# Designs tried in a protein design run: designed miniproteins, single chains, continued (5). Part 100

Each design is a single chain, and the fold is of that chain. pLDDT is the mean over its residues in the fold that is shown.

## One batch from the design tools (miniprotein)

Design m19464
Fold by ESMFold2-Fast:
Structure m19464 (fold): chain A 88 residues (1-88)
Amino acid sequence: MREELEKRLEEVEKEADKLISEANTAIQNGDKDRLKEILKKLTKLASEVLHLRRQAEELGDNELVERAKEIAKKIGETIQKIRDALGL
């Protein structure tokens, strides 16, 4: 269970980092259609991270809780940048 949670957090973090990189490129290029697509994907990942954080809290695993918080922060900051770029 803990190993599965850790693997899923690692997968989500890798996916988030890829989308963050793509978002920065799309912002630089003014690609609003791509930004809307990335926003939807990052919003879904944010929900998954929240669920994984709750599971880590139930397990009492403070290291996984903090990791989930760090991932959520990166996603949230990027969502805000995308919203600003889209005039939202």
Scores: mean pLDDT 87

Design m19465
Fold by ESMFold2-Fast:
Structure m19465 (fold): chain A 104 residues (1-104)
Amino acid sequence: LPEIEALRDAIIDEALRHTLENDPEAYGRLLDHAIALVRRMLEAGYSVEELLRIAREISEEVRKRLLEAGASEEVAEAAGQLVLAALQTALAYVLNRNDAALSL
């Protein structure tokens, strides 16, 4: 879906802003986009396993782009891990809220 691709690109862009531009609000926007991505993918019928695969792909793309931009391997790896952690947090958050709503 074009919306999923746009959210993926937004996550990558905010990760680069956080790392390269020291934008203090970039991480908050990244997390908001991660939550939106997870929700849209679950609504589209993606499995948790497919979401985690795509989260790893986004993390690796962030790492690759930072290396191409001249960041150190340590900085690029840390940023990739931050993005992966944010996507895993977003997934847990969305699933826990859905489980809480279903238990009402």
Scores: mean pLDDT 82

Design m19466
Fold by ESMFold2-Fast:
Structure m19466 (fold): chain A 80 residues (1-80)
Amino acid sequence: SMADVEAGIRATLETLAAAAKENPENPVIAGFGAGALVALGRYREAAELYRKMAEIEKSKGKDELAKQDLELAEEYEKKA
């Protein structure tokens, strides 16, 4: 049923979000998990994760990616 499909999607998003919080240093896991938090409407947590990603990216000299993730953090802070 549609309700079963929606529940399955939500469970997958929750799993991705949890994995990203445990692995903010991994850009692939963190990126997918931040997107999952947004899809779940968990904007405050998504903003916090994007800020952590930006700090890590800046520490690695990835200034443009850090700027993009900081802008996303600020955007989702406004939606929270």
Scores: mean pLDDT 87

Design m19467
Fold by ESMFold2-Fast:
Structure m19467 (fold): chain A 68 residues (1-68)
Amino acid sequence: MKTKDEVRKELFDYLVELARRRGLTREQRIALARHLAKKVDSLPDLVTDEQFEELKAELERLIDEAAA
């Protein structure tokens, strides 16, 4: 299990790294960051590994779609 703050940090770090590697625009990065923030805000204070992996997979798909 991870705390909500740990999940937020790890997912935002992952977003920044992938967005940079995929060459996303500033506008695309902001839109994805807002989406991610809303998703994380809906999570409980303690997040299961399954919930974390699901969010990470969703973020990866959204980044790939934006980069296409």
Scores: mean pLDDT 81

Design m19468
Fold by ESMFold2-Fast:
Structure m19468 (fold): chain A 82 residues (1-82)
Amino acid sequence: AREEAEKLREEGLKLYAEKNYEEAAQLFTKAGEIYRDVLKDYEQASLSFLHAAQAYEKIGNEKKAEELRKKGLELYKLAQEA
């Protein structure tokens, strides 16, 4: 699970650097879901969803970007809890 999430995040970063924002956003979203739902790693889940939001913003999908940004911020708040 963690290795899978790490690989998805690394591949997403590579695709983002190559300006393949649509595929990068999909991989960041999948990584964020694994971090959130399987690992309960809310810090990494937050970062992954926020990066996915940034990728959707690059391709003009503002609605999806706002949705993922909101999810990322909520997870960031959870990560601040003891």
Scores: mean pLDDT 84

Design m19469
Fold by ESMFold2-Fast:
Structure m19469 (fold): chain A 96 residues (1-96)
Amino acid sequence: DELREQLEAALEALRRLLAETASPRVRAVLERAIAVLEEALRAGTREAMEAALEALRAALGEIQEYLRAFIKEKGISDEVNEAEEAEIAALLAAAD
């Protein structure tokens, strides 16, 4: 239950960020993470969800510097509010 809830919460947060952003670069990064979570939830097994959580952590870790630098330098806060920025930061921190 907890693992499924974690993946569903992450998916919902990523979808909200995707809906709020107008940046094609940030959108591509978020779409990749969303696709990974959607596939795991569609499979519906504990093993698939655990593997997807690990894959999500690895993917977020790999793009963490890029996403943080893009948010800071390109100001996606101009396209999304400060709450969405905080949510991105929280997701990146959770991936650690």
Scores: mean pLDDT 64

Design m19470
Fold by ESMFold2-Fast:
Structure m19470 (fold): chain A 69 residues (1-69)
Amino acid sequence: SPVAQLAEALGYRLSPEQLALAERMVEARVRPASSASAEEQQVRDIAALGGAAESPLDFAALRERLLAE
């Protein structure tokens, strides 16, 4: 998916679950004005919340942060 590719291009390492979350969040926020720059900003924000999360615990923390948003 473009979100997964963009996350890797930005240097972020996300688990499959985090990638699915990032995809949903990018679509929800960037859908009307979907573009590389907009996706970059959203993916950066989402990835930064989890850092290099590849465990369920990190994913849970990321999800709570995004839900608060």
Scores: mean pLDDT 54

Design m19471
Fold by ESMFold2-Fast:
Structure m19471 (fold): chain A 92 residues (1-92)
Amino acid sequence: SLEEKAKEVLELLEKNFDKLPKDFTEEKFKNLKKVMEGKLLVAPEKEVKADLAALYHLATGASFAEAGKKFGVSPSTVSSALKRLKKLFKIK
């Protein structure tokens, strides 16, 4: 399910937290979890998949193509989602 994929990605972010950008603080991660929980209820499935692919890229270092393939979105969609998430959560 999409909820199980979201849980997997959030667990990967938590596991690899020390390897994430230093401005990706614990407070921002807590807010990200709340935002993703909300999006799972109301956002289009394609948008949630794009966001999860971008977060998977951040958590694992997978390429945009690999992350996109895992969630069924294009590499350009992953790149756009990453840029949007970085702006939203003030990550460089």
Scores: mean pLDDT 87

Design m19472
Fold by ESMFold2-Fast:
Structure m19472 (fold): chain A 100 residues (1-100)
Amino acid sequence: SARDQALLDSLLAILEGLRARLEEAVAAGDVEAAFRTMEDMAVALAMIADLTQDPELRALLDEVIALLHEWEAAGGADFAGLARRILELTDRALALARQL
């Protein structure tokens, strides 16, 4: 519907803004701000996956959530590596969602 398209466009804009915020937090070395941003990115991606019902977007969301949990379980040892992986998955999700 037109409402679903408008909501998708808004969620994509939010995810793009969060992506930029994550890059800024990583560049600043702000681990707490970056982790909070990655959690917000997972929430935005979950809303996009639920709205689109796309199984590939759901799989990308599941990978983001798994990476966040694995990083916490490992005691936060490779924050830069985590952020890079989340950005890669987010770029794939944005490209996929824009085609829907």
Scores: mean pLDDT 86

Design m19473
Fold by ESMFold2-Fast:
Formats: structure tokens, C-alpha cells, sequence
Structure m19473 (fold): chain A 87 residues (1-87)
């Protein structure tokens, strides 16, 4: 049950990061000031850092498969690149 809760939290933070990145991209497209874009990107980075922490905890406890780990890692790397693109 604890493993499922950590996985649920991991997914929640990954989704939240993606939504903040989408918001930042939309703000950029609408011509909003960089300060507002940076605020959304900062929130996205905070969610990714929590996702990384949760992923590490899942690995430490043996509660994640190699396939699940690689999928989460690739998604985190993709989202990090999207943040860099918008900075």
C-alpha cells in the first residue's frame, strides 16, 4: 500500500510539473512578462524535485520495476528540457 501511495504521489507531481510547463508556454505565447513565465517554471521545477525524491525512495525500497524507473526518468528529463527551452 505504501508503494502505491508513493507511486500515486510521483504521478501527481509529474502531472503538476507538466501543467505548469504548459501554463508557462501559454503565457509566453500570449506575450506575458518573463517574470510570470519564470514563476510557473519555478513551480514546475519544485514538482520535479519532489518527483525525483519520490522516485529515489521507490528505487531504494525496491518498489519500482526497471521499466517503470526508466519511464519516469525519461519523463523527468523531457520536462526538464522543456523548462530550459522556456527560460
Amino acid sequence: EEARELKRRLVTHLVAAGLEIAAADFLRWQGYPQEEIDEALRTAREHLEEAKRLLEELVKNGWITPEEYEDAKRLIEHLEKEIERLE
Scores: mean pLDDT 89

Design m19474
Fold by ESMFold2-Fast:
Structure m19474 (fold): chain A 115 residues (1-115)
Amino acid sequence: SPLLEKVREILDKIKALLREILTQNLSQDEFLEKVREIVELAKEAYELLKQLDVSDPEVRTLAGELKTLLDAVITLIDKRKPTFTPEQQAELDRLKSELEKIKAEVDKLIAEGNA
C-alpha cells in the first residue's frame, strides 16, 4: 500500500531526528526545532493511519511503533526541559501536550482495530 509505505517513511524520519537528538551536541534552539519537526511528522503519520484499515495487523504494528517513538520524545522533553529558559519550557510543554494528544488518538485507533 502506498499509504503504508508513506507511514514507514515518516516513522524513519522521526527515528533519524531522535538519533540526531541523542548523538549530537544540540543547542536548546536546535533541540526545539527537531521536536517541532517530530510533532508535524507525527501529525502526518496519524492522518495517514486514519485512512488505513485498522483491522490490518501491519497498520496496528506501525501505530504501535509511532506510540513508542512519541513516548521516547516525551521522555527526552521531560529530561531536558529543566535546562531551558522559561519561555522555551512553555513551548516544550505545548509540544509535549500535542504529542500526548496524538498518542491518545493512536491508542484509540489500535483499540478500534482490536474490537
Scores: mean pLDDT 90

Design m19475
Fold by ESMFold2-Fast:
Structure m19475 (fold): chain A 74 residues (1-74)
Amino acid sequence: SSLAESARRAIEILRELYEQGLLSTTQIKQWALELVKGISLVDPELAKEAEEKIKKAKTAEEILKVMEEAVEKL
């Protein structure tokens, strides 16, 4: 879907910026939670599961993996 493609691209950009040292883990978490709001309009259960995992995550890598897995299910 166009939403899945847009979300995938957003996650790719977040990963690139994090790997370049331009975004902190806190900033990755903030952006991931905003992306989850978009997912909730299409799949609220998937969004809720992703949000809970993101809130518990301690590293940017954990957050990015949660988002990548969520997008694969869209």
Scores: mean pLDDT 86

Design m19476
Fold by ESMFold2-Fast:
Structure m19476 (fold): chain A 82 residues (1-82)
Amino acid sequence: GKKKLTEEAKKAAKEAKESREKYEKLKKESKDRKSAVEATGEALRAIGLGVHGKLLAEKGEKLGDEEAAKYGKEGKKAGGLK
């Protein structure tokens, strides 16, 4: 249903933004190898969530779910994808 796709897109966008913010914070604070590894993990998670958001945006566009398409695109952008 439309609500389910929109909620999944919102969740993916939120989680992608949170992982991106964690990456930026760790990148700023990382003066050691452990923090750099953790930052890399958060960046990869944000990218994966961005890919998921892209797929949800494409699915939302095909189904005419403008909200799912919008939030999916926000997740894609937060994941660092264009």
Scores: mean pLDDT 76

Design m19477
Fold by ESMFold2-Fast:
Structure m19477 (fold): chain A 109 residues (1-109)
Amino acid sequence: MNRVTQELQAMIDELAEKLVADYEKLVKEEGLPPAEAARKAVAKLEEELKKMGKGVSTQVAVLEKAIELLRKQGAPQEAIDTVHERIEELLEESAGKEELERHRKEVEE
């Protein structure tokens, strides 16, 4: 990886860890159901990413990393499903179905 790729990956990892930390606080401190806690944590992350001027591809990458971290922590499937559904919604809202394959190919390079 080049330096720019390493810096982007570090940012994705940090934002994903922040989402998971916010999720845990909502479950443990506020007693929210896993699906609701995940939804609120995702919404908070999306507001931060919009303020930073980050696009859908960065949002999706952070949410995918958050799913990986949630699985490692043994979070309920309901929380994981909530994050995964938001990824699908973001991809459908930001590009037509015909554009999704092209966008994925460009992001993977």
Scores: mean pLDDT 77

Design m19478
Fold by ESMFold2-Fast:
Structure m19478 (fold): chain A 76 residues (1-76)
Amino acid sequence: PPLPEVELEEAPKEVIEKLNALAKEYEAEPDPEKRKKIEEEMAELIKKLAAEKGGTVLVGLDANNQLVLVVARLKE
């Protein structure tokens, strides 16, 4: 059976950069309460991106262990 038609769009650079900055802050932060706030901010960014683009956000790591974001949408 054919795979469903999907459209892939790379997330805006500013969103990717902000998410990578938050991930580094999370790793450097020893306070679990502050880490939880960083996690919540990262989750909010991903949810906002998905809502704005009307698709599912796929999260991966590149060869430099930096977060990469791609939005996948089903074609109607």
Scores: mean pLDDT 78

Design m19479
Fold by ESMFold2-Fast:
Structure m19479 (fold): chain A 68 residues (1-68)
Amino acid sequence: SMMDIQLKLLVYRTIKGSTETMIEILEKRLAESTDPSRKARIQEIIAKNKATRDLLTAEIDKLEAQLA
């Protein structure tokens, strides 16, 4: 139903917002780090979070298209 789609959009938008906040925190930590091994680990985690954000964006776009 349209109501179920709206609920899914609310949930996915909330998770996406939290993921974006995590990326910002990690990017700040990356900028403050001087250890190459630590930088590499932070970059790996940032890349995984960006992939999750992109998947959430794609799912949100599909749900929004169903409401249009």
Scores: mean pLDDT 90

Design m19480
Fold by ESMFold2-Fast:
Structure m19480 (fold): chain A 83 residues (1-83)
Amino acid sequence: KLNEILRRTAEEIAERASRSEDLERQAAASMAIMSLTVSYRYNESAEESIRLLELSARTLEEAGDLEGAEVLRRAAEEIRKLA
């Protein structure tokens, strides 16, 4: 269930952001959540969803959230195994 993975991942990133005091990490998480929400709301392909997850992971990495980036990469691997 591609949309379920995206929705669950967006919720996990949102929860992590709510625990962070870092505005830069919160901004990066907000951008990632927006990308994932667009993906599952518009029923994007597995290929595009994986691309968005990997781009979002890089955004979180650049903001210093290495653990959040790994959450997104794990979601991308789950989707790869479905396709």
Scores: mean pLDDT 79

Design m19481
Fold by ESMFold2-Fast:
Structure m19481 (fold): chain A 64 residues (1-64)
Amino acid sequence: MKKYRYTFDSLENAEAMAESVRRLGGEATLDRENTSVIAQGKNVAPAVTASSLRLGALAKIEEV
């Protein structure tokens, strides 16, 4: 399963995404320095969609 880096405009939005992934039973690593989250797992896509639509702050997605 591929890992992705999700980069946000703010640390608050990155933390919210990481919490959403964990609440859905996925694994997420918060990168505070780059305001980004590295996530892997079956629940990642719903958490990303929820965070992006609600917070309006998802700037970039990259495969790692």
Scores: mean pLDDT 68

Design m19482
Fold by ESMFold2-Fast:
Structure m19482 (fold): chain A 76 residues (1-76)
Amino acid sequence: MEEEIAANAIKALEKDPSLAGIVLARLGEEGYLKALETVGRYVIEKYPEGRKHLELALSMVKDERAKEILRELLKL
């Protein structure tokens, strides 16, 4: 299930990369932590501004586990 969520999120980002931070925040808020890890890694690896999108998501999510995943991805 989370693999489909991650795949759909990546398709949305291929159409509009500017949504990356918002999409990551939504995945964290919904508790899709595996999809958050997959999409966050994709964003950091493929986007020049990937770290800025992760920082935006960090500012928006309330769940501490989602924040932990985003912080670990920012170390890459």
Scores: mean pLDDT 83

Design m19483
Fold by ESMFold2-Fast:
Structure m19483 (fold): chain A 75 residues (1-75)
Amino acid sequence: SSGLELLEKAIRSLPENLQQHLLSLIEGEAPDEVIAKFLLSTLDVSDEELQEIAALFKEDFEATKAFIKEVLLSL
């Protein structure tokens, strides 16, 4: 999926402190709204790219969150 490739690039481009914070939110089972708000405020992506990423969460939030965790753990 082009959206997943875009999300992976965006996550890998985050500063290390924000990557660590995102992982802590996911592992700490923070509410979906908290995780979504964090990503919307921190990802350095275009409006079009942000819409594509938002569509992933709308389709399957749990699968998208699991994907982000796998990317973060691969760092």
Scores: mean pLDDT 85

Design m19484
Fold by ESMFold2-Fast:
Structure m19484 (fold): chain A 62 residues (1-62)
Amino acid sequence: DDAVEETAKSLRESGIDVTAQELRDVLEGKLSQSELAKRIGLSRGTVGLILTAIQHRRLLLQ
């Protein structure tokens, strides 16, 4: 899933310690947006925007 891997890489290059698996877990409902936000030091709203961008890219770039 290139959209998730690319997003995780971009966030890590920006100093945000996140994995592609953590992003997938939130997208699959295995982890809440609030839990991820707390772990990586972002707001819940910012995490929501990131996840929405991943979902839209999955539709547009495939």
Scores: mean pLDDT 79

Design m19485
Fold by ESMFold2-Fast:
Structure m19485 (fold): chain A 60 residues (1-60)
Amino acid sequence: SLPRRIRLEIERLDAAGNRVTTVIEAEAPSDADVERLGTEIGRKLQAEHAAEQARAASLA
């Protein structure tokens, strides 16, 4: 099987109401890697959200 490149773009509002676009790119050489990447993407989004919340709290 040929490696596949996955690109996920998510647009949301941060805690301060600013528009934020998150782009995550990953290479998935197998089906098992696709499942793992989904979990990793979820964790990255959680981390970004937490960082934005902390920044907004500092500015408020």
Scores: mean pLDDT 70

Design m19486
Fold by ESMFold2-Fast:
Structure m19486 (fold): chain A 80 residues (1-80)
Amino acid sequence: MFTSQSSSEQFDAELEEAMKALEEFPPQSLEETKEALKKFYEEHKDTINEAALAAAFLGYLIEREGLSGEEALKIVDEIL
């Protein structure tokens, strides 16, 4: 790449990377999803921005699991 990434572009790239990885998660129970997200956070916290991980987890829980924003936020707060 021949362009410098701004903080915003870096966030978007890390968010996209996290979201793409979460698409590989199989259909599973909410408890298994929480455990998988916590493991994903521990594996990627040094390479992906915490805000990007939080945003990806919120999107996954709302869009894939069908949770409300309040329920998704509570789970993300428990993981992070």
Scores: mean pLDDT 76

Design m19487
Fold by ESMFold2-Fast:
Structure m19487 (fold): chain A 83 residues (1-83)
Amino acid sequence: MEEMIELLERVIKAMEETLKKKPDKGIEETIKVLREVLKLVKEGRVEEAIELLERAYATNKDPISRAGLHDVLRELKRLKEKE
């Protein structure tokens, strides 16, 4: 659980830093999705968090957003399988 939260916070922070240097609505919207995912993970709703991430990843064409979504999705699936 703690590892999932740390990963999400790191990815969100990295994307927010990118947004400050290069404003982009796609990145801003992806940050909103990641914040909802973080909320679901904090509530123990990991399965719903994974589903939200999979939908966001499937519809997103931005390379930076996709990389962030993919990293979080991969780690959440790995940590869920361990539990």
Scores: mean pLDDT 77

Design m19488
Fold by ESMFold2-Fast:
Structure m19488 (fold): chain A 100 residues (1-100)
Amino acid sequence: DEEAIKKGVEEATEFIKKHWDEFNKEAAEKGIKEAEKNGLSKESVEKLREALENADSITDELIEELKKNSDKEENREKLLTLAELVGMSKLEEYLEEEKK
C-alpha cells in the first residue's frame, strides 16, 4: 500500500535525523563492513558506498529531496538503507563497549 510505503520513508527519515549527529563516515564504513559480513547484497553495498560519497554533504535538503520522491522505489531504498546503516554502526559501537 502507498500509505505503508510513505510511513516507512517517514520513519526512516526521522530515524536518520534523530541520529544525524552520530552519523559519520567512519561509523558508516564500519556499518557497511558489518552488513557485508551479514550477507547484504552487492547492490545494497554499492548503494551504501554511494551514500558515503555524499556523507559530508548529506543535508536536510537532500533528505527532503529523497522524501519528496519517496514514491520511487530507488529513493525509498536509499533512505531505508541509510537508516539501517546508522542503526548497524550504533550496534557495533555497543558491542565494542561491552568487550573493550
Scores: mean pLDDT 60

Design m19489
Fold by ESMFold2-Fast:
Structure m19489 (fold): chain A 60 residues (1-60)
Amino acid sequence: MSEVEQALKGFEDQLAETPKEDWVEEAELAVERIKEVAPNNKELQKAMEEKKKEVIKKAE
């Protein structure tokens, strides 16, 4: 899997173990973590931002 695919799968696996009430917080933390560890990987950052938007919509 690509780095983007691995990061998204890891995040989805983490959400599966997380109460729905905490999904928004986990999504925000995931985006911040990716920006810190991969500041020059704009594709990965964009993919995680889009996943965050999807998770927030599902949590509401």
Scores: mean pLDDT 79

Design m19490
Fold by ESMFold2-Fast:
Structure m19490 (fold): chain A 67 residues (1-67)
Amino acid sequence: SIVSQIDLKDLIDSLDVDGDGTLSDEVLEYLRNVYGYDGPLDGKIDMSLLGFLMNKAAQIDEELKKK
């Protein structure tokens, strides 16, 4: 599903805890193992990662709220 820009921003902020615009290896491993992320593992928030997050944001956000 496509999510709003605000919802995506909140999701990214939840995943990027240091605020440098990259995801940790731990988060990337989680996305790979749970949601099947098959993009670059360099942690950079690029267009391919944004596209993946937009499609999975509702599922990821729901899981993050449980933790």
Scores: mean pLDDT 62

Design m19491
Fold by ESMFold2-Fast:
Structure m19491 (fold): chain A 99 residues (1-99)
Amino acid sequence: MEEEERMIEELKRIAEKLSELPDEVLEQRLQDHIQKIDDALKAGKLSEEEAKLMKKGYEYLYQAALAIKKGDLKKAEEYIRKAVKYFLEAAELVEKRKA
């Protein structure tokens, strides 16, 4: 789908930027995203399903960045596509709540 391809391009750009960071910084940033998702869930801003999908999306995005750092571009592409699917599913759920 067109929206999926646009998200793939955006997440590739983000993963390339993340791949410039040290592994320790990547781990800390992933934990920060997970903590913010958990905080939003506790505050009632996200559902359990939305939180689970967003966490999976970030997990795969950071795995893609690590794969880029190792030169495994095929694995990075696979992780980007998985991250996109999880983020799009989460976005659809959030959009239905705001509509």
Scores: mean pLDDT 84

Design m19492
Fold by ESMFold2-Fast:
Structure m19492 (fold): chain A 97 residues (1-97)
Amino acid sequence: MGKVTAEVTPERARVRLEGISKRDKEAIAAALKLSPLVTEVRLVGDDEIEVRLKPGTTAEQAARAIAAALKLHPRVKEVKITVEGDRATVEAIVEEG
């Protein structure tokens, strides 16, 4: 099993990948680019994706957009969103392919 953890602030998210293949990382990045709130997606090293969102996007709006993008991946089993003021966390479990 792989896991995805996104740490979300207003207008920015950092997505960390553990036990996720390069192919699945690229698919997740592509799905994030399809979000209308996302302005930029950067692949950073082997295990991280950096996301920038439109000006004025709240952490909750950003977390919901990221969760929706993760759900587009066919092997995502669960997605959890935790909102804490101006920060949010999105956690997902990805099954092995």
Scores: mean pLDDT 81

Design m19493
Fold by ESMFold2-Fast:
Structure m19493 (fold): chain A 131 residues (1-131)
Amino acid sequence: MSAEQQQALDELVAAFDKLGELARALGDPAVIAALDRAEAALQQLLANPSVQNTMGFLSELVELLGVVEASRPSPEVAAAIREAFTRAFLSGAKLLILLKASDEDKAFVIGLARAVGLSEEVIEELEALAS
């Protein structure tokens, strides 16, 4: 693995650990179940860093965010979770690009970012990385 790929993976793990801490604090069984699925996908990614496993993890991460938002956390908790999610998503997207993802895979991830309502600044960063 390149130093840049390792850095993206380390940043992804750190961001996901923070997201997981915040999600568990909600105490919602649906959130815990979604978090367990995302953790399983991350372990698969860590065992075999590939485009497929990165895409799988990003998909579970998006599902986790949806379940968290459905739990209606306080504005302060929601903001902290969105920040942690954004950091994890960006690190995963950077790893995907460094793993030589196809233009179709890159476009799909940018589409996921738009669908979950990431800021235009974050979308522009992803588009710049993908070009």
Scores: mean pLDDT 84

Design m19494
Fold by ESMFold2-Fast:
Structure m19494 (fold): chain A 97 residues (1-97)
Amino acid sequence: KREEEIIKKIVEEAGIPKEVAEAMLRNSKEYDEKNHELLLEFYEKNPELFKKAHAVFIELTEEEALEEARKRGELPPEAEVAAARAARRAAIAALLA
């Protein structure tokens, strides 16, 4: 399958674990099904862009979790959320360096 070929290229050229690449593409299809094909085309041509997409995906996944917590009335204190986001962004920046 085309997705399997793209995942292999991402693992080999971008150094991202197969499980992470599979999760990102699955999540892309689930949350942005209409643009999934365009996303696959971009990664096929530029696997290195997957590292940037990975950083964005982590931030978006965190926002989704926070929105779900808001709906349940379980949102953590704003200061704790901000601190956790800052730590995560620093970790992602180190990963992409």
Scores: mean pLDDT 63

Design m19495
Fold by ESMFold2-Fast:
Structure m19495 (fold): chain A 71 residues (1-71)
Amino acid sequence: KKKEAEELKKKGEEYYKQGDYQKAVDLYNEAISLDLSAEGLENLARASEKMGSDIIAKSYRKEAEKLRKKE
């Protein structure tokens, strides 16, 4: 499961580099559904911000900070 999440994260990063932020968000969401992590939430925040969703990006960053405090 963690390996599948890591592969989805890698695919999301490739789409992010190509400027396909919607596909990156979709893949990062799928990765997080398999293995929730602060880094995954930060990736979602970054991609969402590129799509103009600042409020959503801020929400993901707050959730990532809460996870970091527990890790």
Scores: mean pLDDT 79

Design m19496
Fold by ESMFold2-Fast:
Structure m19496 (fold): chain A 74 residues (1-74)
Amino acid sequence: SDEERKQAIIDEASVLLQELLETMEAKKVPDEVIEAVAREGVETVARMAESSVEEAERLLEEYKRKVEELKKEI
């Protein structure tokens, strides 16, 4: 169902955010930077929850690219 697809997208985004934050903490990134990234990630997941399934899928793909770029900058 669309609800199950949307939940899977939200769950995947949430896991990506958690793994990113754990990586940043392990690399001893300043707390202020980690808090900013966490806030942006939470806002992105909230947007996915409020969006259509198709839009949530697009937001997830954009977020995946952003997470990979952020990992390169750490």
Scores: mean pLDDT 88

Design m19497
Fold by ESMFold2-Fast:
Structure m19497 (fold): chain A 75 residues (1-75)
Amino acid sequence: AAAEARRLREEAERLRKEAEDLLNQAGYSSPIPEELKEKLAEYGEKATDPQFILDLAEELRRRAEELLRRARELE
C-alpha cells in the first residue's frame, strides 16, 4: 500500500513538472528539458502551436491530480 502510494505520487510529480515545462515553453524562451524535447519532437509541427502545448499541459495536470487522489486512497 505505502509503496504503491509513493509510486503514484512520484509519477504525479513528474507529470506536474512536465506540465510546468510545457507552459514555460508556450510563454517563455526557457531551456527545454531533454525529456520534453523528445516528447515535443514526436508531435512535429503541432509542438509549435501554443494552444496544443496548453492543452497537453492541462491533460498532464489532470492525470497528475488523478494519480494523487489514488495515492491518497491507498494511505
Scores: mean pLDDT 71

